# Ledger of designs, part 12: designed miniproteins, single chains, continued (2)

Each design is a single chain, and the fold is of that chain. pLDDT is the mean over its residues in the fold that is shown.

## One batch from the design tools (miniprotein)

Design m4409
Fold by ESMFold2-Fast:
Structure m4409 (fold): chain A 59 residues (1-59)
Amino acid sequence: MEKEKERLEKVNEYLKELGLDVEPFTSLKDAYERIVKLVNEGKITLEQAKKLIELLESE
């Protein structure tokens, strides 16, 4: 739905701000799974992961 698309756009913008060399997220489920993997791989901090999750859950 349109709300999901806007959430993904905000998340992808934040990923660009972080300078992460990762592919844009395409769905909410994909985003949650990838955020967990990024934290486990040490590519992002827990604080950055929390920010990404907040963007996914916004409206």
Scores: mean pLDDT 75

Design m4410
Fold by ESMFold2-Fast:
Structure m4410 (fold): chain A 70 residues (1-70)
Amino acid sequence: PERVLAKAEEGRARASPEQLAVAEEIAAKLRAIGDYIEGQLKYKKEGDKEALEKGKAIAEKEGVKLKKDL
């Protein structure tokens, strides 16, 4: 799996600036989704409602920010 990721990084180095910009935008959105899922898992495993609410706030903040910047 690490070798596949290294090959993806090599492909990224050969990509156009436009392709890199799209990839960075997608990566930021995936990170926000990951934070939301992690909050949900902490709530389910530990009963940590605060982690769940924090994850939701991060995902909503990224969505609101994108709409506000347009």
Scores: mean pLDDT 62

Design m4411
Fold by ESMFold2-Fast:
Structure m4411 (fold): chain A 105 residues (1-105)
Amino acid sequence: SEEVKKAEELIQKGADSLLKGDYDTAIKYFEEAIKEAEKASGPEAYRVLGDAYLLLGIAYEKKGDYDTAIESFEKAREYFEKAGDEVGVNLAKSFIERAKAKKAA
């Protein structure tokens, strides 16, 4: 769908910002990607929502906001479950446990 394609383009821009260390810009792009993907439905849209929330969590983790990162990773897990993406579910669970460990340190 056009909304899914737009969300994927926004995810790519967010990922580029993450690589440059511009976490605030990355967060804005991932939030925009989430809004676009939410306009669509079905497994492809849920997978893209999972990807966007996973990357949003990474951006917050890089900023040291572990609570918001964990919330974002939990949302990623939920959307990967809805998409039937077991690999995505397991990846999101790993990121949740890593963020919890970093918060406890």
Scores: mean pLDDT 91

Design m4412
Fold by ESMFold2-Fast:
Structure m4412 (fold): chain A 71 residues (1-71)
Amino acid sequence: SLGDVRRARRLLEVARKAAEGAKHMTPEEIQALADAIERQADALLKNSDSPEVKKYAEELRRIAEELRARA
């Protein structure tokens, strides 16, 4: 639904802003943030068949992977 797409987009916006804050985080804090973002992506993929939601979930996973690479 359109509401699911809006929620997914909002989660991506929040994740991007949180990732910007990672410049001031410890490696352990960065890993915890990456885990939280990945859990959100997994929840979106399990609860929606929308291609738009899948695209946002893929972007969330990419952010989480990039954060883990820095940790």
Scores: mean pLDDT 84

Design m4413
Fold by ESMFold2-Fast:
Structure m4413 (fold): chain A 99 residues (1-99)
Amino acid sequence: DVAKVVQEVTDKLVKAIYEGDEEAREWLEKEYGIKREELERIQENRDDPEKYFEETFKLTKKLLDILAEKYAKTDQEAAEQIKQLKEGLEEVEEERLNS
């Protein structure tokens, strides 16, 4: 279930960045190759809403790309759904930047 996997990744990302959760950070590095230093840098920018949004959005798109590549080998429909989620996320970014 693509929705469950995306929700799990999103939950781990929130815990890793927002809460500084070490287990979530280790999971993201192991499963997606996201460095702890990258996550810590984003968290440090939380008091700069514009930069925090940019960095969090960029990381989320990177995670969706990795997830789509993982599914492309076994489930083409799931890979396509993940690509559509990334497109929706890019629309949200454009709306925020133009606001």
Scores: mean pLDDT 77

Design m4414
Fold by ESMFold2-Fast:
Structure m4414 (fold): chain A 67 residues (1-67)
Amino acid sequence: DELAALFREFDTDGDGVISAAELRAWLRSRGLDLSEEQVRALFDHDGDGVTDFEEFAAAVEALRGGE
């Protein structure tokens, strides 16, 4: 599972969440130079500064074209 493999690479402490800063760094490496605020808007729907696996998977699907 591509999404699960990506998530586990960011979830270094195994708590099941990823920070907006880690997501921003990954998106930049993919050619998407987004600000931390833009990353939060895509992945952090409640504004707590972290993204769980379900939110991560949904946002990645949306970025891939959503179909």
Scores: mean pLDDT 70

Design m4415
Fold by ESMFold2-Fast:
Structure m4415 (fold): chain A 89 residues (1-89)
Amino acid sequence: LNEELNKLLEEASRKIEEAAKAYREGKYEEALKKLEEAIELLKKAKELAKKLESVTIEGETIKSEELIKGLEKQIESAKKKIEELKKKL
């Protein structure tokens, strides 16, 4: 479960990075798709985190409640970026 959570977070981070690169290249449709994929991964990570009291990420142990709040902020940020990208398409 903790390993699955870390894998989801790593994949989401990679998708966000790919979206940023696509945006710089003017590939707004690709950036939009990557952000949507990242949001799906972050939502899945949030659901897994709700089943845990604490999680260990890269050797640091944090409360699941704190991780969930962080994920919610990241999802909200990504949704705002998607709305901005839709205006450019």
Scores: mean pLDDT 81

Design m4416
Fold by ESMFold2-Fast:
Structure m4416 (fold): chain A 64 residues (1-64)
Amino acid sequence: ELEKKIEELEKEIEEAEKKVEEARAKLKANKDGSTEEIAALIGEILAAIGDIYEKELELEKLKK
């Protein structure tokens, strides 16, 4: 059902947004940390943002 798919996508987007916030908080706390740790956290943030973007596009198609 369409509504169920929309709810699932919205939930997945919310979970991905939480991951971005958590990685962002770790990045802020690790500002003076190792370059490797900072690079890994930036990678996690970018991956999560990409996931959100893809899910938002799918949501847009379903709401059309």
Scores: mean pLDDT 78

Design m4417
Fold by ESMFold2-Fast:
Structure m4417 (fold): chain A 56 residues (1-56)
Amino acid sequence: SAEEEKKVEEIHKFIKEIDPNAPELTPKLKELIRKLLEAAGNVEELKEMLKETLGF
C-alpha cells in the first residue's frame, strides 16, 4: 500500500542519515525493511533499534 511504501522510504531515509554509505533502495532492501517493520511493530521502534545497532 502507499502507506507501507511511505514507511519503507522513511526508514531508508533514516538509515542514510545515520550511515552515509547506506545502499540504495533496491527491491530486496525494500522487502528487508518491510520485514523489519513487521518485526518492530512500527516506524519509531525500528528507528530506535537501528540507532542502538549503529551506535548513533
Scores: mean pLDDT 79

Design m4418
Fold by ESMFold2-Fast:
Structure m4418 (fold): chain A 65 residues (1-65)
Amino acid sequence: MRVSTVVYLPREPGAPSVTLEVTSDQAELDKQIANLRATIPASGQDEVDEVVAALRAAQALLQAQ
């Protein structure tokens, strides 16, 4: 199962949009998190931490299904 959403990080004018996918595959999610960390500037890392926590929680729910 996959769920996708678009988020802007950092949450400011001109910020890049990022498409995030929640998947039951641990390795695929870890790759997405690593890519998100690499593409978002340092000013947006606090928002990235919030998104990563949400992705981890959503993956746990998918793995329970």
Scores: mean pLDDT 67

Design m4419
Fold by ESMFold2-Fast:
Parts: C-alpha cells; sequence; structure tokens
Structure m4419 (fold): chain A 80 residues (1-80)
C-alpha cells in the first residue's frame, strides 16, 4: 500500500541518517546525501542502491546498520 511504502521510506531515511552519523558526516552532508538517496529511489535506481549497500556490507562497514538498510531497500523494492 502507499501508506506502507511511505513508512518504509521514512525508516530507510532514518537508518541512512544513523549510518552517515556513525561515519562522522556533518548535518549538511547528511541532508545532501538523504536528498540524493530520495532522488535515486524516485528515478528507479533501487537495485543500484541495494548493490552499493551489499558492497559496504561485504567490506564490514557498520554491518548491523547496513544490513537493516539492505532489508528496508528490499522491502521498498517489493512494493514498487
Amino acid sequence: SASELEKLKEELLEKFREFLKSLGHSDEEIEDALEALKKLIENGHIDYLILIFKELYEKGINPEIVKEIIELLEKIKSLL
């Protein structure tokens, strides 16, 4: 449903914000990255995002948060 999709998108943005904060990014850098993520999803690049976060997971970069981001992206993809 549209309501479920919007909830998952909000959860994704909050997890991505947590991820970027954990890497030491500034508030301005985080807001720019969140806008870029929204545009990538809007423009149909969700598979590309899943690929990027899977590579980050394989490299051991904050694997708990990255795994949650991947799971949210997969759920969002299933509703598109």
Scores: mean pLDDT 88

Design m4420
Fold by ESMFold2-Fast:
Structure m4420 (fold): chain A 79 residues (1-79)
Amino acid sequence: SKKKEEEEREEKIRHILAAEIGRRWLAADPDLSVNTQEEEDAALARLEREIARLEASPDAEEIRKKAEKIYEELEKKSA
């Protein structure tokens, strides 16, 4: 359905935003460790907060457009 397709698109964009946050964390702290389930759960909770922070920032529109462009490129590779 159309609604399901839109939900899948939004989920993919959220994954791209999460990957961008992860890249920024690794650039800021190359020794960042996520080895235990507790560390993974904490990292996921932090990702949710950082995504919300990015979406509320003055750069939100630029970050969103970048994620949408990445989504479009990934879809082209899958075709």
Scores: mean pLDDT 69

Design m4421
Fold by ESMFold2-Fast:
Structure m4421 (fold): chain A 78 residues (1-78)
Amino acid sequence: GAAERALDLAGVGAESTLADALARIGASPALSPAGAAAVGGALAERFPGAEGDTPVSRAALVEIVTAEIAAGRVTVTA
């Protein structure tokens, strides 16, 4: 799906830290800066008060990115 493609292009593995996931998503050519910011906001909402070394699964990231795409806040570039 589109969420899995965006995470693959960002280089996100099966498990990441929150900081690593945010850095990779923010640098991804598959997302606009606004799209990356929307995903970052959704992560902050899902993990309130979490430190950067908090573990985040790829499955959780796929769920979050899919929800942001469905809400129209994220578009994945081919």
Scores: mean pLDDT 78

Design m4422
Fold by ESMFold2-Fast:
Structure m4422 (fold): chain A 84 residues (1-84)
Amino acid sequence: SELAAREAQLRAEAAALGEREAEELFKQDPEAGRAVRELTRYALQATGLSAESVLGLVKEAARLGREGDIERVRALADAVRKIV
């Protein structure tokens, strides 16, 4: 269905964005890059999250990582990991 295709596209976009942002952050701050990569992984594995929510979480994690707020990215990743 078109809805299922749209969800798959958004999840693929979130995965690609998370990977690119984590790689860029690793060049400056390996801890920030690791935190964004971990959040992206947990968000993509969370069966209770919509594709829009996954993309939004990856965008927010990338923003926080660029700002150096690694502790908040880690807290967000821990919260997402608990979603089943």
Scores: mean pLDDT 86

Design m4423
Fold by ESMFold2-Fast:
Structure m4423 (fold): chain A 86 residues (1-86)
Amino acid sequence: KRQLPVSIFDNKSLITEPSPHIEEVIEFLEKLVKENPEDPTFWYMLGVAYESLKDYDKAIEAYEKALELDPDFKLARERLAQLKAQ
């Protein structure tokens, strides 16, 4: 439709063209964090996957969760700092 999108936020999510492969990876990682919610590595991987989709809000949430579980998770902290600095 040629109408103005509901929001730039939703529009970015809608026009992001993830391959079926990346969507499948995200679904798999979401399952992993549900099964192993205390493993910061899975949250970090989920954040990286969301960042690949340019869904920065979801990526930030995932990185913050990884840091809640492991405050010394250097990779998650570094990514989070870069995203928040934008």
Scores: mean pLDDT 72

Design m4424
Fold by ESMFold2-Fast:
Structure m4424 (fold): chain A 84 residues (1-84)
Amino acid sequence: DDSRQLALRNKAAAQERARELQARYGASPEQREQIEELLFTIASLEDLLAEARRRGDEEGAAKTEESLALARAELDALLAQLEA
């Protein structure tokens, strides 16, 4: 189904991006897995936000934006640790 196809696409993109970040920052396999999971979560939330906005679901969009901000903050914290 479309949701499964979106999830698989988001996973593939997250895996590729996590490998790029691992190569750039020298992340451990565990850190790479954490980055991959956060990137997948962010991409999934971005898809949900776009759909909520398309449907005019202002409450759903606001809740998704909050979740997206939290996920992005967690990714930023992990990347900051890798740069130290």
Scores: mean pLDDT 83

Design m4425
Fold by ESMFold2-Fast:
Structure m4425 (fold): chain A 65 residues (1-65)
Amino acid sequence: STARRVSELEAEVTRAWRHGSPDEVLELLDRLIEEARRAGDEEVTRVGEQLRAEVEARRRAEEAA
């Protein structure tokens, strides 16, 4: 069940990356990271954390005048 939830969240992150907002991507990445940690999926956890940091950095750069 946890592995299935991780796969579903990966699909949702991919959709939001292409068609959603940065806020939606950050919310889904937080959920993906949590579920990946519960599943013991170290690779998905690492990649998720890196993507989250990148999205936050881009958002902060856009907010800076």
Scores: mean pLDDT 79

Design m4426
Fold by ESMFold2-Fast:
Structure m4426 (fold): chain A 64 residues (1-64)
Amino acid sequence: MSPEELLEKAIEAALAGDKESALEYVRQLKEIGALTVEDVIRIARAALKAGHADLAQEIIREAL
């Protein structure tokens, strides 16, 4: 997948509360060096908007 497609899928998974998929896409973005601070904020914010505060916290931790 392209970095853009990975980011879109991470946001979709975060909105859906799909912890396993969201964290996997975040890991893939990190591995290829494409994960920016702005991207982490977008993905975590998506989880928060959907009511998944625990997932938002895990996304931030995975991005470290």
Scores: mean pLDDT 83

Design m4427
Fold by ESMFold2-Fast:
Structure m4427 (fold): chain A 55 residues (1-55)
Amino acid sequence: GEELRKKVDELLERIAQEVPDDSPLEKRIEANQRLADELSKLAGIKPKGKPVKLK
């Protein structure tokens, strides 16, 4: 919904601000990975009752 769009935008800005462009690629990549994960959850993509288990 509209609220989700707003929250997504705010998250994107927040994380982008946390990781300045001057930062090394490593930090930017990590921030992007977090963004992708959070966006997927906000987009309504939730695992089928499966706990987040990453090896």
Scores: mean pLDDT 65

Design m4428
Fold by ESMFold2-Fast:
Structure m4428 (fold): chain A 91 residues (1-91)
Amino acid sequence: MAESTGRILGELLVEAAKKGPEEMKRAGDAAVTTIRILAEEDGPENARKAAEAMIEVVRKALESDKNLTPEQRKAAEEAIKRIREVVEELE
């Protein structure tokens, strides 16, 4: 469940990155909100699993996509950093 949610959100982040930095920022904000909700409803372990699945999807896309600009890559990396920071705050 949590991993499936993470993969879906990861794919949405990848699609947002391709559209531009503003779309990526909005998708990243939504992802952070979803992780916090998962932590409250399903516990921090499930939130961590979703976040890790999401990060892996984005990371693999950054490695394989030849058409992303440096600015789009930076926006995606900033989103990953925010997601990791949220996970580190989970108890």
Scores: mean pLDDT 81

Design m4429
Fold by ESMFold2-Fast:
Structure m4429 (fold): chain A 64 residues (1-64)
Amino acid sequence: MKKFIEEILEEIRKRLEEVISDPEQVDAYVRAIEQHLEDAAEQGYSEEEIRELAERMLNQIIRL
């Protein structure tokens, strides 16, 4: 699970960097998403559920 979350966070960081020019703001969003994904994993969420949660959070930030 930890490696899977790290891979998702790398994808999210790259996508956020395309729309947010402030690296401190990108770091803040990545940390917030990481915390939520780690909490979900501790609650027994599957890799598919973790990926869906990450996509929902990313879309909320970039408002697609």
Scores: mean pLDDT 82

Design m4430
Fold by ESMFold2-Fast:
Structure m4430 (fold): chain A 90 residues (1-90)
Amino acid sequence: DEAAATQRVKDEEIARVDGLAQAGMEKVPEYKGKLAAKAREVQARIRAEETAEAAREAGEQGIKEIKDLAERALKEQQERERKRRLEEEA
């Protein structure tokens, strides 16, 4: 039935968001709080959707937001690490 299909999609998208946020937090621990907060926000948006299609769209958008945040954080971390290494080895 449609209600069960919608709930399944919501559960699947919520799990995808959680997994992606967890992976991001492992790569950039300094951004753990921001990544966790974004994941909760996205999961809330997914839960609020009334259709499977809307839940997938919310999940896709949220995943992009989390990926962008994690990528930005990783680049900042890598730049700080490079500068720190140069300063220590100079």
Scores: mean pLDDT 82

Design m4431
Fold by ESMFold2-Fast:
Structure m4431 (fold): chain A 62 residues (1-62)
Amino acid sequence: GPAGRAGAAAARAGDAAAGAEHSRLAKQNWDYTGGEAAAVAGYAAGHDEAGRAAALSMRQAS
């Protein structure tokens, strides 16, 4: 339904946003070589937490 569709979209958006933020912080802290490698690792690490947070937010909104 609409809540499920919105929840999936929010989880995806939260995943991307949290991954990007985590990658950005890692890059800022480690500004001597491959920030891109840190960004990839940060994205992978952040996706589960962001998705979980987004899903919980949607459940509360329902």
Scores: mean pLDDT 56

Design m4432
Fold by ESMFold2-Fast:
Structure m4432 (fold): chain A 55 residues (1-55)
Amino acid sequence: SPMELVKKLSNLPEEYYPKVLEEARVLAKAFGYDEVREGHIRLAITIVEIDLKAK
């Protein structure tokens, strides 16, 4: 599942997983995809991590 992939690919706390999946959906739509792909999840993880470090 996408949630399990977030857990495998990131060191983020589990409370941030929904935010990663939301961002991945936005990225998938922006790139013209009907479904979330692993690449979208990887980019979403990076975006969420950068956002957290900017606080």
Scores: mean pLDDT 82

Design m4433
Fold by ESMFold2-Fast:
Structure m4433 (fold): chain A 77 residues (1-77)
Amino acid sequence: VIERLEELAEKLLSLGTPEGRGLALLIREAIRALEAGDWDHVRALVADLEDLGKTASPEQKKLIEEAVKLLREALEA
């Protein structure tokens, strides 16, 4: 899960946009929260990613949706 989340963050950074950088930072924050076992913080970050996904470009939206799926899978494990 963490390896795949980091790959998604790198893809968002490679877009070279301010929005992509912000999304990558949120994903990396979610990875840190997962490693710390801070489930409430992970849930809050998932909500933030879902809200940002509503106004994101189609390319960014696909990456956000994959990150949200991976984070939700980690929360249910």
Scores: mean pLDDT 78

Design m4434
Fold by ESMFold2-Fast:
Structure m4434 (fold): chain A 70 residues (1-70)
Amino acid sequence: SDELLEEIRRLAAEMREAAARGDLEALRKTAERLVEVASQISPVVGMVARRETEEFIALAEEDGERAARA
């Protein structure tokens, strides 16, 4: 539904904010919620959301590691 898509957009924005703050715990928690909401649309949408959130988390973790090593 359109309401579920709006919730996904909101959660994606929260993930970006958590990453910007370096809050990896909040990022992972929000990503899990986004995948749950996406899975309510369909299993395929849930799988795509899981892949995309895992890639985003990996990039955020790498960015944090590079900042710590600089």
Scores: mean pLDDT 83

Design m4435
Fold by ESMFold2-Fast:
Structure m4435 (fold): chain A 99 residues (1-99)
Amino acid sequence: SPQEEAERLVEGAEEAAKQAIEHAKNNDPRSAVYATAAAILAVGALMVGDKETLKRLSERLKKYIEEAKKVAKENGPLAQDVLDVLETMLKEIEKKLEE
């Protein structure tokens, strides 16, 4: 169902965001690949998810944004790039939720 697909996309976006942050902590350029994957999966969730699913995705992304902010203060540009991607996705989700 579209709802089951949306839930899988939300879970995938969360896991990809987590991996992006972990790789950024190690100054590993694979952080950019995982950040891109998180963005693509979040866009997929926007296409098929209901407002409740998107609200959950928003709440999960806010958690990883706070983690990425802490890493960016210590670890520099790769973590900042991850943060920028996650913050852009959050803005798009919040915009969709206000419609």
Scores: mean pLDDT 84

Design m4436
Fold by ESMFold2-Fast:
Structure m4436 (fold): chain A 60 residues (1-60)
Amino acid sequence: MPTIEELRKRIEELLKDNPELKEYALHKADHIIEMLKNDEKKAQEALLKLEEQLKELLKE
């Protein structure tokens, strides 16, 4: 499973051509990391779901 730092970087790279969505998504990712700071696995799973949601949004 990718680390939290790797997942955050993947989201940043995914949205490199959409700066407004990138700012929003990274803010949301940072919020997830802060809320789940004591549960690394849950934070990783939440970030993976966020990445998946962003990929779907970019398709439409």
Scores: mean pLDDT 80

Design m4437
Fold by ESMFold2-Fast:
Structure m4437 (fold): chain A 85 residues (1-85)
Amino acid sequence: SEEELEREILAALASMLAAIVRNLADKYGPVAKEAADLLSKAAEAILKGDFETAVEYLRQASELAEKAGLTDIAKAVRRLAEEVS
């Protein structure tokens, strides 16, 4: 139950970051869109309990967010990856 709630919270955080980045994609370009898509995939992997895959998607999303100039979002995604791993 507590582990299930933790997964739902972590997935919700990944989904929230995906929505924020997707809304910024028009300003920050296609790299931001790719980061948002990876964050959505990370949320799905977290809900499935596939934490290794989720961490990989979060790391890739963080690198793309950094490349897009979304430095604070990249830091938030890295923190989420540490919590999932």
Scores: mean pLDDT 87

Design m4438
Fold by ESMFold2-Fast:
Structure m4438 (fold): chain A 113 residues (1-113)
Amino acid sequence: LLGAGILALQNGQYADAIAAFSAALATVPAADKAVALTNLGLALSNLNQYAAAISAFKQALALNPTNAVAYTNLGVALLNLGQTDAAISAFQKALALNPANSTANANLAAAKA
């Protein structure tokens, strides 16, 4: 299920990815659930469903609070909703976990400008 969702995501089939990751959440162990939620949030963001994406990323971070990728993607979704201060906070948390994260650094600089 995770593999099928990832393949759909890579092929730009975001609706199929959402269905696959949602199905995976019912059957996968807690460790894999954080991965499924992060990828679900990414697929939702690609369909401009930012509020749902933010919810998925927050759930992923509740299961794995050291996921720098989930913080980076949360920040991007927050920026797309105009929640600039919340986005800056998310990017700062991503950088605290992974200082070499060029995506979070670039997005933080852009958000502060």
Scores: mean pLDDT 82

Design m4439
Fold by ESMFold2-Fast:
Structure m4439 (fold): chain A 59 residues (1-59)
Amino acid sequence: AREEAERLAKELGVSVEQIRSLGKLARDLGEERAIQYAQRDLGLSEEQARRAIEIGQRL
């Protein structure tokens, strides 16, 4: 989980902490809202946001 998060963070140009925060946001407010945040505030595509959320939920 952590090594995969580090690899994804480097690929997407975000931090591991941002990936963890997306996972928490998805748990607290739902995946759709976390995807919207990732697209709006982090500049990720929907597919990139979904990957980051899945990894973040395992952290």
Scores: mean pLDDT 83

Design m4440
Fold by ESMFold2-Fast:
Structure m4440 (fold): chain A 61 residues (1-61)
Amino acid sequence: SEAERVRREAEEKARRLEEEGRRLEAEGRMREAVLKGAEGGLELIRGSSEALAIESERKRE
């Protein structure tokens, strides 16, 4: 479904941001690592909200 696609895309983006953050942390770039973690969290929140909106639209029918 569209909602599942949105959630999957958000999870994939968050995973990539987590991997980048871990690499930055290993390099001692802690501020950049924290910012990447925040971006990942925001992406998951955005994806979940968008998916819920899609599901609500379908249930209205």
Scores: mean pLDDT 80

Design m4441
Fold by ESMFold2-Fast:
Structure m4441 (fold): chain A 87 residues (1-87)
Amino acid sequence: SELIEKVVEAVREAIRETVPDLTDEQIDAVMKAVRDALEKYKNKSKEEIVRAVTTAVGLALIDAGVPPEKASRAVQAVRKRIEEVLK
């Protein structure tokens, strides 16, 4: 889906800007969580998609060892970029 790929790229860009020290393996794990969330929620409302993706990103970043403050900033950046894509 074109929409899924746009959301995935927006998330990847937001994470690289906010957490530039993540390894490629850690980024891939976050992106997998995002794709899984998008597949499950792709036919839901914009609000549900944003919630599912931002939740998946937050949990994956914490699991990767990112401090909560930094993960929170990354989640906020992801939310802004996704909301722009879903307009």
Scores: mean pLDDT 85

Design m4442
Fold by ESMFold2-Fast:
Structure m4442 (fold): chain A 96 residues (1-96)
Amino acid sequence: SLEEAIERLEELKKEAEKKGDSLTATAIGSAVELLKKAKEYLKKGDYKKAIFLLEVALGLLRIARGVAKLIGDEEGARLLEEAIRIVDEALREVKE
């Protein structure tokens, strides 16, 4: 599940990169790195740190979505909204 979330986010990052949307690509890329670190903490049994990193990723993506909406980047906002859904789903599965 967390591995699937990382793969889905990497696909969204590639879509943003193809469109030259550096803000959206960078925000999703940062979320990917946070999820990779969260996965490492889960393997070590550190659920609290893993959850914290997923919550940080959600916060970062929400800020980036707000910026995309403010500057009229409708496509970037769409990609960021999907990224938020992916991370929120992964966070719910980790919390179970």
Scores: mean pLDDT 88

Design m4443
Fold by ESMFold2-Fast:
Structure m4443 (fold): chain A 82 residues (1-82)
Amino acid sequence: ALTTVAARITAKPGKSDEALEEVKKILEETPGLLRYIVTRTSPTELSVAAQFADEASARELVEKLKSLPNIESVEARLIVDP
């Protein structure tokens, strides 16, 4: 099912630029990603919206984002079309 990831990402203190580049790299290298937007919303916070043709790929992106070295936390919602 068509699945959108909406994620709020908090960077580690002083690591916002590194976190942003890590997130952009993952999004650019993710196969099957239909469209995405990433924005810096504060000095320590990023917002990501990413759309996939399937839910499994969306869940994989969320886990990959959580594993990044300069990320403190990821709060993600999956919106699945029926």
Scores: mean pLDDT 83

Design m4444
Fold by ESMFold2-Fast:
Structure m4444 (fold): chain A 81 residues (1-81)
Amino acid sequence: KLAELEAELARARAVGDKRGEAEALFNLGLYYREQGDYDKAIEYFDRAAELYREIGDKEGALEAEINAGLVRIEKAVSKLP
């Protein structure tokens, strides 16, 4: 799955598909969240949100920001005794 997501990102970048790039970054965020790599998940969701804002997709940006916030909470909870 990771290799396919990275290939999707590379393809979108190669053709200048900003929406596809944002979607691929969002999907990488979901992947790292599932793996418990909270820092990488936050990084990819933040990057996706920035691209969604750049292309005027307010809903996509909000969804990425919400997911980043939820991962921050999940990371904090993982430190509880």
Scores: mean pLDDT 85

Design m4445
Fold by ESMFold2-Fast:
Structure m4445 (fold): chain A 80 residues (1-80)
Amino acid sequence: SLSPEELDVEIDLTLVTMEVAIAKLAMERGVKIPKEEIDRLIERAQKVLERAKSLGLDDYAKTAEEIIKELEEMRKKQEE
């Protein structure tokens, strides 16, 4: 059973993952995502990463790191 702290990390990670998926779909359909929105998602993913690391949730930390890398790539693609 997940502790309340672990559940909070899982919920936040899931919500960020869904928002990133929506942003990716929009970009694939030719919609430009504001840099400020991508930066906001990076900040949220970074907070999840910090909490996951502090709780020893290695799998969640790895997923958050992958999401941050994906968001950084998305931001770079919008500059091209």
Scores: mean pLDDT 86

